# Designs tried in a protein design run: designed miniproteins, single chains. Part 81

Each design is a single chain, and the fold is of that chain. pLDDT is the mean over its residues in the fold that is shown.

## One batch from the design tools (miniprotein)

Design m2984
Fold by ESMFold2-Fast:
Structure m2984 (fold): chain A 83 residues (1-83)
Amino acid sequence: MSQSEILGSLKDEEVKKKLLEAEILLGMARILRGLGMGDSELAKKLLEEAERLLEEVREKSRDNPDLQRWVEEGLKEIEELRK
C-alpha cells in the first residue's frame, strides 16, 4: 500500500499528524545530508524527534501492519542517516 493510501485510510487524526510530522523531519534531515550538514546538531535533533514520533505511532497502531511497516522503514532510514 502506498503512503498516500495509508494516510487516506487513517481515521485517527493524531496518528496521521505524527506520521506527517515524522515525514517532514526526515525530509529536512535528507536535505541537510545533501548539503553536507548530516553530522550537524540540527540534523541529529531532527532524527531524534522523528524517531520519537515513529515510536509513538508504532505504539498507537499495533493492529495496523501497514503502519508498522512504515515505522520500521522510517527507523531504518534514521539509522542510515546517522552514519
Scores: mean pLDDT 79

Design m2985
Fold by ESMFold2-Fast:
Structure m2985 (fold): chain A 68 residues (1-68)
Amino acid sequence: SAASREEILARLDPILEEALEALKDDEVLRELARETAELLRRLLEGEDRAEVLARLAELAARAEALAA
């Protein structure tokens, strides 16, 4: 249900915040993690799955470029 989805998002918020804080000394990885979390939230909120997945693919390509 929508209420259950909202509850899951609320439970993820503190975990994501802690994870992002652990990356405080690496601004690039922290920003990639934050953008990924935002896209996952959009999927959970019922946004267009194909559009969100396309944006996740763009983000993955950026991560690969940084690793090269």
Scores: mean pLDDT 71

Design m2986
Fold by ESMFold2-Fast:
Order: structure tokens, then C-alpha cells, then sequence
Structure m2986 (fold): chain A 69 residues (1-69)
């Protein structure tokens, strides 16, 4: 579980940096991997952590959509 949380945090951080650089396609790939980890955390019963992470991913996706417009 701790390894999944650490990997998720790393992916979110890297995706945020890619969004700042305008590298939208690469950021989307990292967000897809992060979504996969969130689903694994939910399956393991880590509901609070998964909910917080889902909110962060949604905000990053919102910023990506703004960049595409």
C-alpha cells in the first residue's frame, strides 16, 4: 500500500510539472497510470487516500482541458 501511495504521489507531481511545461500528451499518460493506482487503492479499502488523489487528478485534467482550448 505505501509503495502504491508513493508511486501515485510521484506520478501526480510529474504530471503537474508536465502541465506547467505545456507537455499535455505526456501528462495525460501519467494521469492514466495514476488513475490505475487509485483504482487499486480503492480495491484495497484505502477510500480516503483514493478520494483525495482522485480530486487532485481531476484538477490536473481540468487544467489540461483549458490548455487544449
Amino acid sequence: VEELIAELSRLVREAAELVKQGRVEEAEKLLRKADEIVKQLEALGETVIARVARHELEELRREIEKLKE
Scores: mean pLDDT 81

Design m2987
Fold by ESMFold2-Fast:
Structure m2987 (fold): chain A 89 residues (1-89)
Amino acid sequence: AAANPAADAAGLAARAAAEAGGMDAARVTAAALMAVGAATEARYAGDLARAEAIAEAGAEFIREEGGASAEAAEAARAAAIAGARAAAA
């Protein structure tokens, strides 16, 4: 199938963490897309280091530009990294 269940799960987890942290809809969407991108990179390219770098860069962007709490940004990063590792396995 073209679908990546680990990427979808990572996106949902990052979205939930961002929403719980009080992020606006645009930043919630950005967190979810970051997590999906990281997990997809890990699964299809096999490049976990690049996937982790994508997750870290996205979380820093959300923290600096988004007005999100550090806790929400960290939770979104952790969800993206966990999803990337699961997708790579």
Scores: mean pLDDT 69

Design m2988
Fold by ESMFold2-Fast:
Structure m2988 (fold): chain A 82 residues (1-82)
Amino acid sequence: LSEKIQFEAEASMLIMAGAVYERFKDYEGAAEYYEKAAELLSKHPEFKEELAEVLRRLAEAYKKLGDTEKAAEAEAKAKEVE
């Protein structure tokens, strides 16, 4: 199933990009890529565990940026999909 393989590759690449930005403490870049990964993963219920993990990473990035409201929203979504 080429579409699913392409989706999995794209999601993995976005998560890796976010993790790289997070490693360099570029939390704006980390949040951007984790947002893209979460949007993509949310379309596929079979990846809810991966979605929850990405949302937790997104929440931490938002906390580092001082955006406590977005951080709380991402954390709540992560708990909902677990």
Scores: mean pLDDT 82

Design m2989
Fold by ESMFold2-Fast:
Structure m2989 (fold): chain A 106 residues (1-106)
Amino acid sequence: KPPIPKSTAPNPEFVRKRIEEALKKEGYEDKAKEAADHFARGVQAYASGNYEEAVKHFEEAYKIVPDSKIGARAYQLAADAYEKLGNTEKAEEYRKKAVEIDPSLG
């Protein structure tokens, strides 16, 4: 994937609201806010090139909503971050987990 300049980093509050709305549609109302916050922070960290921080936030989002479409996408983005860190084994593992939860990601 092309490098993401900091000036194109997504607004974390905008990302959080979109993910929270998606999770509420899946029935995760009580967990939506916390998972959305971690997901948004992960996206922001990834966009800024802080891949280690991105992985931590995506893993926390997945732990909160593991069987959700958002949880699957968090694993996919964590895989992308691991690939950027040179950890291809973890990247492949996490992509497989994402596809197992949401086959549309494969």
Scores: mean pLDDT 77

Design m2990
Fold by ESMFold2-Fast:
Structure m2990 (fold): chain A 66 residues (1-66)
Amino acid sequence: GAAAMAAANRAAAEAATNAGGRTASWEGQKFGDEGDLEGARRGGLAAARVATNEEARAWALKGAQL
């Protein structure tokens, strides 16, 4: 649900090594915390697209699909 997507996007932001990925993951976390599943999914997908390390990418994909 939304809380799990928020938690995954938070983990992605913490693992992110680039500003773009971190910002997208923070947006995904924010939308997840607000209960917006579509917003959380979009944030996670955007973060995964720009991720420069596998840990951040894996968490961002979970944030998009949980």
Scores: mean pLDDT 81

Design m2991
Fold by ESMFold2-Fast:
Structure m2991 (fold): chain A 64 residues (1-64)
Amino acid sequence: SPLEEIEKELEERLRKIEEEFKKELKELEEKGITREEAIKFTAEALRRIGDALDEYLRKRREAL
C-alpha cells in the first residue's frame, strides 16, 4: 500500500532524527552546553520533526 510506504518513511525519518538528536546532545553536554544553547538545539530538533511531518502529510495527500 502507498500509505504503508509513506508511514514507514516517516517512522524511519523520525528514528534518524532521534538518533542524531541524542548523539548531538551528548556531544554538547560533554562540552558544557548553556541554557540558551540547549533551547536553540531543541528548537532546531522540533523544526526537523515538523519538516518530516509536513512531508508525510504532503505525500499522504498525493497518495489519496
Scores: mean pLDDT 83

Design m2992
Fold by ESMFold2-Fast:
Structure m2992 (fold): chain A 58 residues (1-58)
Amino acid sequence: MPEVTGTEESVAELAVEIREKVKDDQKKVEELNELGEKLTGKSAKEAGEELKKYLETL
């Protein structure tokens, strides 16, 4: 892309960090996948906020 949106990059990085943190916990991986399904169709801002909330519960 000629221009990268910081919000999209931040959401992608946050999702990777959460996946790495929960990789060894199957239940947490499933929770993250369910959260991802809920975020389908949401804006990058809403997705980022929900991912941050989930990260805080870890």
Scores: mean pLDDT 72

Design m2993
Fold by ESMFold2-Fast:
Structure m2993 (fold): chain A 53 residues (1-53)
Amino acid sequence: SEVDEAFLVGVSDEMLEKMKELGYIPKDVKNPPLNRFVGYRFSVKQLQEVLKS
């Protein structure tokens, strides 16, 4: 969970672009909203899927 939070805060530009392509976050987002929305719409597993790509 500590790793998850660090991951949600420290998202790279490449990872952010992949999340936008997958539709996990809005395409106009500069900062990852995952630390705010993970409890609502996104999971760590979805973030890991982005990293696999």
Scores: mean pLDDT 53

Design m2994
Fold by ESMFold2-Fast:
Structure m2994 (fold): chain A 90 residues (1-90)
Amino acid sequence: NLEELYKLLNDKLNEIVNEIFEEKQVSEEDKKKWLETQKKMEKELSIEELVGSYAAALLNLVDLGIAELDPEIKKALEEIEELQEKRYNK
């Protein structure tokens, strides 16, 4: 269910981002910009595009060494990649 995947990815991404914001003493302006970006994406993107975008953001954080990919998120990301591959290679 894409709605459940989006909620999982959104909750995990915001957890990681909030931890980074606290560690780095990020300004209230930058925190607001993040929230406005999320709201804009929710209005402009389909649920499938939102899931893909949030998955890409989580992978980017892992690639930068900022976050460790937990097994639950890894499985969700693999399912999203498989869905995209089926669309692209069929």
Scores: mean pLDDT 73

Design m2995
Fold by ESMFold2-Fast:
Structure m2995 (fold): chain A 75 residues (1-75)
Amino acid sequence: MEEAEKLKEKGKEAEKAGDYEKAGDYYYEAGELYKEAGDLEKAIEAYEKAAKAYRKAGNDEKASEALKKALEVNK
């Protein structure tokens, strides 16, 4: 849980720096950790933030992957 929160903060810092690819990577990893912890709501939010960041970076493939992860969280 704490590690996932730390990754979310790193994602916010990367967004502030304009490094959207790195922000997406941090949010995606946070989503993975929230999913493993069973915090499905936070996992979905983190994957959605990752998808948005990847889209801003121009990485549509990773954005699409993150959106699929968000949709799969309820399983």
Scores: mean pLDDT 84

Design m2997
Fold by ESMFold2-Fast:
Structure m2997 (fold): chain A 56 residues (1-56)
Amino acid sequence: DEIEKLLRSPSEFDRLVAVAQLSTLGEEGIPHLERLLSDPSPRVRAAARTALERLR
């Protein structure tokens, strides 16, 4: 799974790409986006929060 590979990447860029990809999955992306709310990068956390607000 390409998304899973991006989520495991040490790159902030790759994890931001994962947020965008998860957003296109709709409801199925929600569990992964919720886990990204605990990401060490504030930028990734903010992107995940915004994506969740749009899906809810």
Scores: mean pLDDT 80

Design m2998
Fold by ESMFold2-Fast:
Structure m2998 (fold): chain A 67 residues (1-67)
Amino acid sequence: SAELKAQAKALFEEGEEYRKQGNLETALEKYRSAKVLYLQLERNDQEAQAAIEEVDRKIKEIEKELE
């Protein structure tokens, strides 16, 4: 679970970097990948729950820009 959380965080950070570069499509892919990993964590993981909410906000913002 610790390794899975670290991988999810790394994917989220990659998404943030691609978003800063204006590569919205790649940022969206990274955020979606991070969310998949966070969802595999235990239900009582408050950090994972907060991270999912943040990732969902970022995904929605990019989807709105691409529309």
Scores: mean pLDDT 83

Design m2999
Fold by ESMFold2-Fast:
Structure m2999 (fold): chain A 68 residues (1-68)
Amino acid sequence: SEALRLAGLQVVELLRDKLSDEELREVLEILREMIETGDVEGALERLERLLRDKLSPEELEEVLAILR
């Protein structure tokens, strides 16, 4: 989906200054799988688990809201 690709790009742009290059690679892998499969729920679950200890609750909600 084109909409999912654009949403994924927004997530990456929001996170690029908050995460290391290695952590960004993990996010990109989750987003790639989401775009390939259309599994938005799976991507939301994986992103929440990956990022819960790296972002504030407010920042995490902002990221997850992009995909909802």
Scores: mean pLDDT 83

Design m3000
Fold by ESMFold2-Fast:
Structure m3000 (fold): chain A 94 residues (1-94)
Amino acid sequence: SLKDKRFEELLEKLRQIGAPDEVIELVREIYKLVKENPFSPEAREKVKELVDKILEMVKDVEQLRIIYEFLRTVPLDPEILKKVEEKIAELEKS
């Protein structure tokens, strides 16, 4: 699908700008969870945990912005997106 192709292009961009393999794997795991179990409460909790790990690991604003654009296409709590936005703003000031 077009969404799958866009996701693969997103992973290539992240790798190209120096994202660690661990971050690439976390983003890939989020995508799998959303595709396989989009309505599962367990999947939603797991996605939140994976996003928290990404926020702890990623210090590059450009990498985090690419991840943020992907996350906006994922069904997750608005508070998670706000947390990512706040981290982007924090890194921009540093």
Scores: mean pLDDT 81

Design m3001
Fold by ESMFold2-Fast:
Structure m3001 (fold): chain A 94 residues (1-94)
Amino acid sequence: SKSLAEAAARGNPVLVSAKDEEEAREAGYQVGKAAKGKKIAVGAVTPELAEAAEQGAREGGAEVVGVASAKDRMEALRKAMKVGRGADGVVGIG
């Protein structure tokens, strides 16, 4: 949602639901638009969802500095925070 994207842009870790790569790309795009010109890290429950969300975020105008996947959204978020050093915000997608 727009409110979650705005929270991520303010540096709050957020969790976003996505059922498929299209929803993951759209979620990434909304976060990327809200975080335009900022550095973000992306975590997702599969590598394919992570790649889709990364593409969306870049298209939205955010700089993606870390991408990670793990079986659970919260684990993916924590892993993204560790690999995305210097990120202004982080999003977990699943």
Scores: mean pLDDT 82

Design m3002
Fold by ESMFold2-Fast:
Structure m3002 (fold): chain A 57 residues (1-57)
Amino acid sequence: SREDIIKYLTTIPGVGEELAERIIDAGYKSVEELKNASIEELKKIPGVGGGIARHII
């Protein structure tokens, strides 16, 4: 669910609820979709750097 994705993302240092919602709004509907994304795709999202992207996947 959206809440499960937000909970997962906000465990990552530097990711608050606003950034988590921005990541979801970029088209990711599940934790599985996030883990299957590339670092470079995730880094296209404003506020997501390489460190955050590596922790997502």
Scores: mean pLDDT 83

Design m3004
Fold by ESMFold2-Fast:
Structure m3004 (fold): chain A 68 residues (1-68)
Amino acid sequence: SAELQKILKEIAEKLREIGDAFNAYAQAQRDIRVYTEKIKKEPTEEAKKKLEEAKKRLAEAKKKLGLP
């Protein structure tokens, strides 16, 4: 069935998008932990910028995943 193949392709694409969003979410959380610890040891402007970028990526990933 052509309709069934279309549905399966749409499901596969949505699963890839969700997977990418989960990977982005996990990486952003990891980066937040890493840069928070780096800032505690030595507060550099570069580390602060990386932390803010990671927080922004986390917010974007949460929005894509429908998380609060």
Scores: mean pLDDT 88

Design m3005
Fold by ESMFold2-Fast:
Structure m3005 (fold): chain A 69 residues (1-69)
Amino acid sequence: SMEEDIQNLLKAVDVLLEEGIIDEETAKKLKELLESRNLEEAYKLLQELVDRHKSAQIAAMLKELEKLL
């Protein structure tokens, strides 16, 4: 379900923060976008992050979020 997919994405944001891949401000913004169902803006932010960090975890999140668009 979309609710489960959003919860999994929120958990993935916490992992990115814990691993030091993103900062606290970025994690907060991404969570706010996901919780408000602003999925297009969340997708754009994740695209910027994957280009910057080359993280497989961010790439996986991007692929999951794309399914919800």
Scores: mean pLDDT 84

Design m3006
Fold by ESMFold2-Fast:
Structure m3006 (fold): chain A 68 residues (1-68)
Amino acid sequence: AGKVYEATDFAGHVETFEILEVSEDGKKYKIKITYPNGSTTEIEVEVDEPILTVGGGPVFLRLLKLVK
């Protein structure tokens, strides 16, 4: 919890993914996504499940830049 990852789209805009909660079995994460325009959403994803970026490409949390 509290870890923040960044993904950069084709236009150089940065999305941030903050891990809010981890499930008891460690297999699911509740994530806050901050979009380049400053809007936010919260989603629940499984470990190694792809997340769609604003640029339309799927990313995995384990492949993103950890910034905190």
Scores: mean pLDDT 63

Design m3007
Fold by ESMFold2-Fast:
Structure m3007 (fold): chain A 68 residues (1-68)
Amino acid sequence: DDLARLERVAENIIAADTKYGKELKKAREKSREEALRVTVDKLIEMLRHNADTTPASLARLEALRARL
């Protein structure tokens, strides 16, 4: 589940600082899609710079981003 994996990464980043946990929890409903779009876009760019990345992996992430 590519979406579930990316969502967990985004949630872990959001939860990393307990100080902001309360505020981020309230804003998370609005910012979750935005955070996922940013995370997926950044991941796609990172993988494009990696020579070991297969076209199939990039296509899967681009399809995921299109759904967001």
Scores: mean pLDDT 64

Design m3008
Fold by ESMFold2-Fast:
Structure m3008 (fold): chain A 79 residues (1-79)
Amino acid sequence: AVRTETSEPIDVKKGETITVTVTNDSPRPAQVTVLLKDAETGEVLRGASAELAPGQTATFTFTAPKDGKYTVEVRTVEL
């Protein structure tokens, strides 16, 4: 199954770090994609992916390309 979760908007200044921690709470391995989006336009500005074993946690770090409001979208595909 594919699961998509979107964060609440956050206010960030250009050059600040946004850290996203994702845990695979599924009994199966999962492909996780994390997207940093402009909260106003929905434009994808940054992205990263990882394969997580059951119970594995990964941390994704992004640098904000501009001042503004951002949302983080996490897409999970069980393998």
Scores: mean pLDDT 83

Design m3009
Fold by ESMFold2-Fast:
Structure m3009 (fold): chain A 87 residues (1-87)
Amino acid sequence: SEFDELIEKARELAKQLPPEVRELVERTIDHLKARYEATTDPAERESLLNTLRALIQALEYAIKTKSPEVIEQLRAALEAMLARLER
């Protein structure tokens, strides 16, 4: 499925980032996957797909820049996303 392909892409990209960021990415995709598999709402599935697409873009940007500031912003954004997913 497109969702599974995006999950694998996010995992591959995360391997190019510091271990602490990689761990946050893995936790985030685990929560997104659990929600996607549990929902029967097409609108929620589309929202989760868009969230995963946005995550991939953020990972690609962090890898391209290799800026400590961008990586720190990504880490903070992932922690905020996890807090939202856990509610």
Scores: mean pLDDT 86

Design m3010
Fold by ESMFold2-Fast:
Structure m3010 (fold): chain A 90 residues (1-90)
Amino acid sequence: MEEALRLAMEGSALFVGAAAYFVLGDYEKAAELYEKAAELYRKAAELDPSLLPELADTLRALAEVYEKLGDLEKAAEYRAEAEAAEAEAA
């Protein structure tokens, strides 16, 4: 599945970039890049469910970023989505 691999590779690059911004304390930029990574991994996981763990990891990272931003509702939503993705992968 060439498309799933391509989407996962693009998502991985954005995830690494987002993690760097998170370490620097730039939570707004981290959120933007993690959200883009999550969208790519959602599409990739639809094509290849073996990528659900990568989606779950990205969604957990988003939940942590939104906790740092004080948006507890979005943090809870992303955590629930991550748990659902993990359950689907199992």
Scores: mean pLDDT 86

Design m3011
Fold by ESMFold2-Fast:
Structure m3011 (fold): chain A 100 residues (1-100)
Amino acid sequence: LDSALKDAEEEIKKDPNNYAAWYGLGNIYYQQGRYEEAIEYYDKAIELDPNNYLAWYNKGLAYYQLGRYEEALEDLQKAQSLAPSNVYIQGQIENTQKLL
């Protein structure tokens, strides 16, 4: 987990346009419960690849963990628009709507 963080940081130093490395940093911080930081790294991944539904989805999950259900719903709906057949995104949207 700390090794994964170092690997992602090294990848970004080699290529700061590597959206997968920024997305990976978001995932590492998410796993540590550092949701605000995870969102920051997911935003960078989205800037580099706005069609990356996984970054939108996980950003929505991070907002959900923070109790920011309105922002979570917006990001989850964006992820669903990019991956409309993904039943996991649909389920998370339904769960989030029940909390609003």
Scores: mean pLDDT 87

Design m3012
Fold by ESMFold2-Fast:
Structure m3012 (fold): chain A 77 residues (1-77)
Amino acid sequence: AAAEQAALLAEAREAVAAGDAEAALEAWRRLAELAEAADPNSRAAALALAGVAAVYAALGDEERAAELLARALAILA
C-alpha cells in the first residue's frame, strides 16, 4: 500500500541520515519488494532499486550496485 511505501521510504532516509547502512539497506530492499509487487515498471520501483544500489555502492559492492541501477534505468527508459 502507498502508506507502507511512504513509511519504508521514511525509515530508509532516517537510516541513511544516521549512517546505518544495514538499516538503510533493509528499508530500501523492502520498499523495492513492495513497489515491484504493486507495479514492477513504475517510477516508485525504479526509485527503490536505485536506493538499494546507492547503499551497495556506499558499502563498496559496485557490482551489485551496477546491476540494480541497470534494472532501475531500464524501467525509466
Scores: mean pLDDT 79

Design m3013
Fold by ESMFold2-Fast:
Structure m3013 (fold): chain A 90 residues (1-90)
Amino acid sequence: GPTAEDLRKKELFTVENDAVDLYVQGKIDEATLQKLSAAIAKEKGIDPETNYELLKERIESTKKSGITLSPEEEEQALQRVNEFMKEHGL
């Protein structure tokens, strides 16, 4: 089965996608997005600036797709992001 590290990487990917979707829809601000990106980068052991550049590319892609969250998907994304922020003292 997947390792604990593999499961955590999947969780980080989910939170990062949630942050992008919420930002694109105006539900979180840029300061919150930057804090989330930096915390995710720290857990991944990668450069925060590099992670944020990749996140900006994801934002551009999401804007071009025209895909929006349903109200329930938005609530679920907000819950996951808020839980992650709480875990990191944000």
Scores: mean pLDDT 84

Design m3014
Fold by ESMFold2-Fast:
Structure m3014 (fold): chain A 80 residues (1-80)
Amino acid sequence: VAEQIRKLIEELDKLSPEEAKAKVKEIADKVLEKNKDNPLIVESIKEHEKKLIEAIEKGDIELAKEGLEQLLSAVEKLEE
């Protein structure tokens, strides 16, 4: 999952908003499935997904990249 987030950060400016949103949802769904028994992690991931979708909808690439970096950090901590 972490590698998918890194790739999305690198390619974000080359993707359409629809492609970027689809990738964010795919990543979020994978993290949620792995952590479904932890309600605090589920809530955190859903919050990150919502903020990322909103940033992409606004065309704020810098904010979207920041959100992806925050999600990456959270995922890397969960995989430790």
Scores: mean pLDDT 78

Design m3015
Fold by ESMFold2-Fast:
Structure m3015 (fold): chain A 61 residues (1-61)
Amino acid sequence: KKEEAERLIKQAEDAIAQGNYEEALSLYRKAGDLLEEADPKDVLGHSRVIGLILRAIGEGL
């Protein structure tokens, strides 16, 4: 599941490069859910995904 979350993060980064910010946000949210399922105690992993979501929102402005 953690590897799948990393794959979704990469897909979200590709979506940002294409200007598809809504798709990127959806992919980051799915990655966050998978990280929580894989390791609920991974505070650093959760913080990283939140940071990426905030970046995507900023670029969408």
Scores: mean pLDDT 69

Design m3016
Fold by ESMFold2-Fast:
Order: sequence, then structure tokens, then C-alpha cells
Structure m3016 (fold): chain A 73 residues (1-73)
Amino acid sequence: MEPSDEQVERQATINKAANKVANAKSAQEAVDILKEAGLDVDTGKAIIDSNLASGLISEDFAKEAKALLDKAA
């Protein structure tokens, strides 16, 4: 199945947001980045988990960011 232009652009947006989240100074900044990218809570949590698995953010940061995403939903 050929990926739509929307799917390609969505994946590019996810990749850019993931890189910005890895450089975020606070959990709130990470949540703001994900919201500005127009990503849903589940996608945002997946990006946070991916950065945690890669060692780019701490476990405490990931927990706080996920809690903030849940409150924002």
C-alpha cells in the first residue's frame, strides 16, 4: 500500500518532534513541543517512551511529561 503524502508528512513531523523533545529542558516544554506539532496524546507518549528507551531523557522526566499529556487531553 502506497503511503499517502499525509502519512509521509506525519512521520516527518513525529521525527522532528522526537528530536526536539530529546533536547527539552523540562517535561512541560516537551508537552508544549508535542502540542505545537499537532500530535495526539498516544503519539506523544510513544515519542516520550522512544526517547526514554534511547537514554535521551530520564525516567522521572518521562513520567512527568506523560502525566502532563494526560491532563491536557
Scores: mean pLDDT 79

Design m3017
Fold by ESMFold2-Fast:
Structure m3017 (fold): chain A 81 residues (1-81)
Amino acid sequence: MSVEEKIEELEKKVEEQKKEVEEAAERGELTPEVAELAIRRGEALLEAKKAKLEGDEEKAAKYAKEAQELAKETEKALEAA
């Protein structure tokens, strides 16, 4: 499997996760703020994995840190709820 094919599979997984988060929010299981943060974190993790597959360790580390910051923001949003 090529890097391009692996990236396409990761993108499909992230799209599936976004739909699941959206459905959970519609059911009232997640607040809109928590749902938005979860989606953003998923996107950051996707970019980190893409960069890692491309051999760009600096870019991968950057997006991994962004995902970690979004995780902390999600915890704060849950605490405020």
Scores: mean pLDDT 80

Design m3018
Fold by ESMFold2-Fast:
Structure m3018 (fold): chain A 71 residues (1-71)
Amino acid sequence: DELKKELLRAIGAVLRAIGDIFDAELALKKAKEKGDKKAIEEAEKKLEEAKKKLEEAKKRLKEIEEKLEKL
């Protein structure tokens, strides 16, 4: 079942993106506590990238859910 495999991959992508956001938020908090401007900028960029990946993953999950509903 290809749709079931796609669904599991999409769920996995969402979970990974959530983890990446959490890691980036922790990195940003630590960088701000240290006053490390370079680390703050790197953590902010990582957070932006992780949020973008989450939105892409959510969109993919919705597309697969819509395909499953039409079966």
Scores: mean pLDDT 84

Design m3019
Fold by ESMFold2-Fast:
Structure m3019 (fold): chain A 66 residues (1-66)
Amino acid sequence: AEKPAKVIALDEAIRAADLDGIETNLKALKDSDPELLEKELPKYVTFLKDLGREDLAEKVEKIAQE
């Protein structure tokens, strides 16, 4: 279907470069729906790299994987 509220919140935190918000939302989504997090994570990384935010993309991937 479409993006769940937690995924939208994570996307907004990423867009705002809010690392604390990213970590909080990643952990919340991982607890509620880890499969969805895995599915959406590559899209976030690709999206950020496409926008030239490579450092932020690495940060998101690191937090989500650890």
Scores: mean pLDDT 73

Design m3020
Fold by ESMFold2-Fast:
Structure m3020 (fold): chain A 60 residues (1-60)
Amino acid sequence: SFEDIKKDFLEEAKELLKTYSKEEVREYLEKKIEDLLKRGVITEEQAKELLAAVEEFLKK
């Protein structure tokens, strides 16, 4: 489900932040979101929601 994708993204962001900067993690996850959208795994609205969730998580 999309909720499972969102949860996986936030867990991956948390793991990556142990090694990489917030900017590097953002760039990596943005590219991954673009790939999911290109492959038709998520919709454009889901891509926007996922990007917003990542940005909100990285601000905390």
Scores: mean pLDDT 82

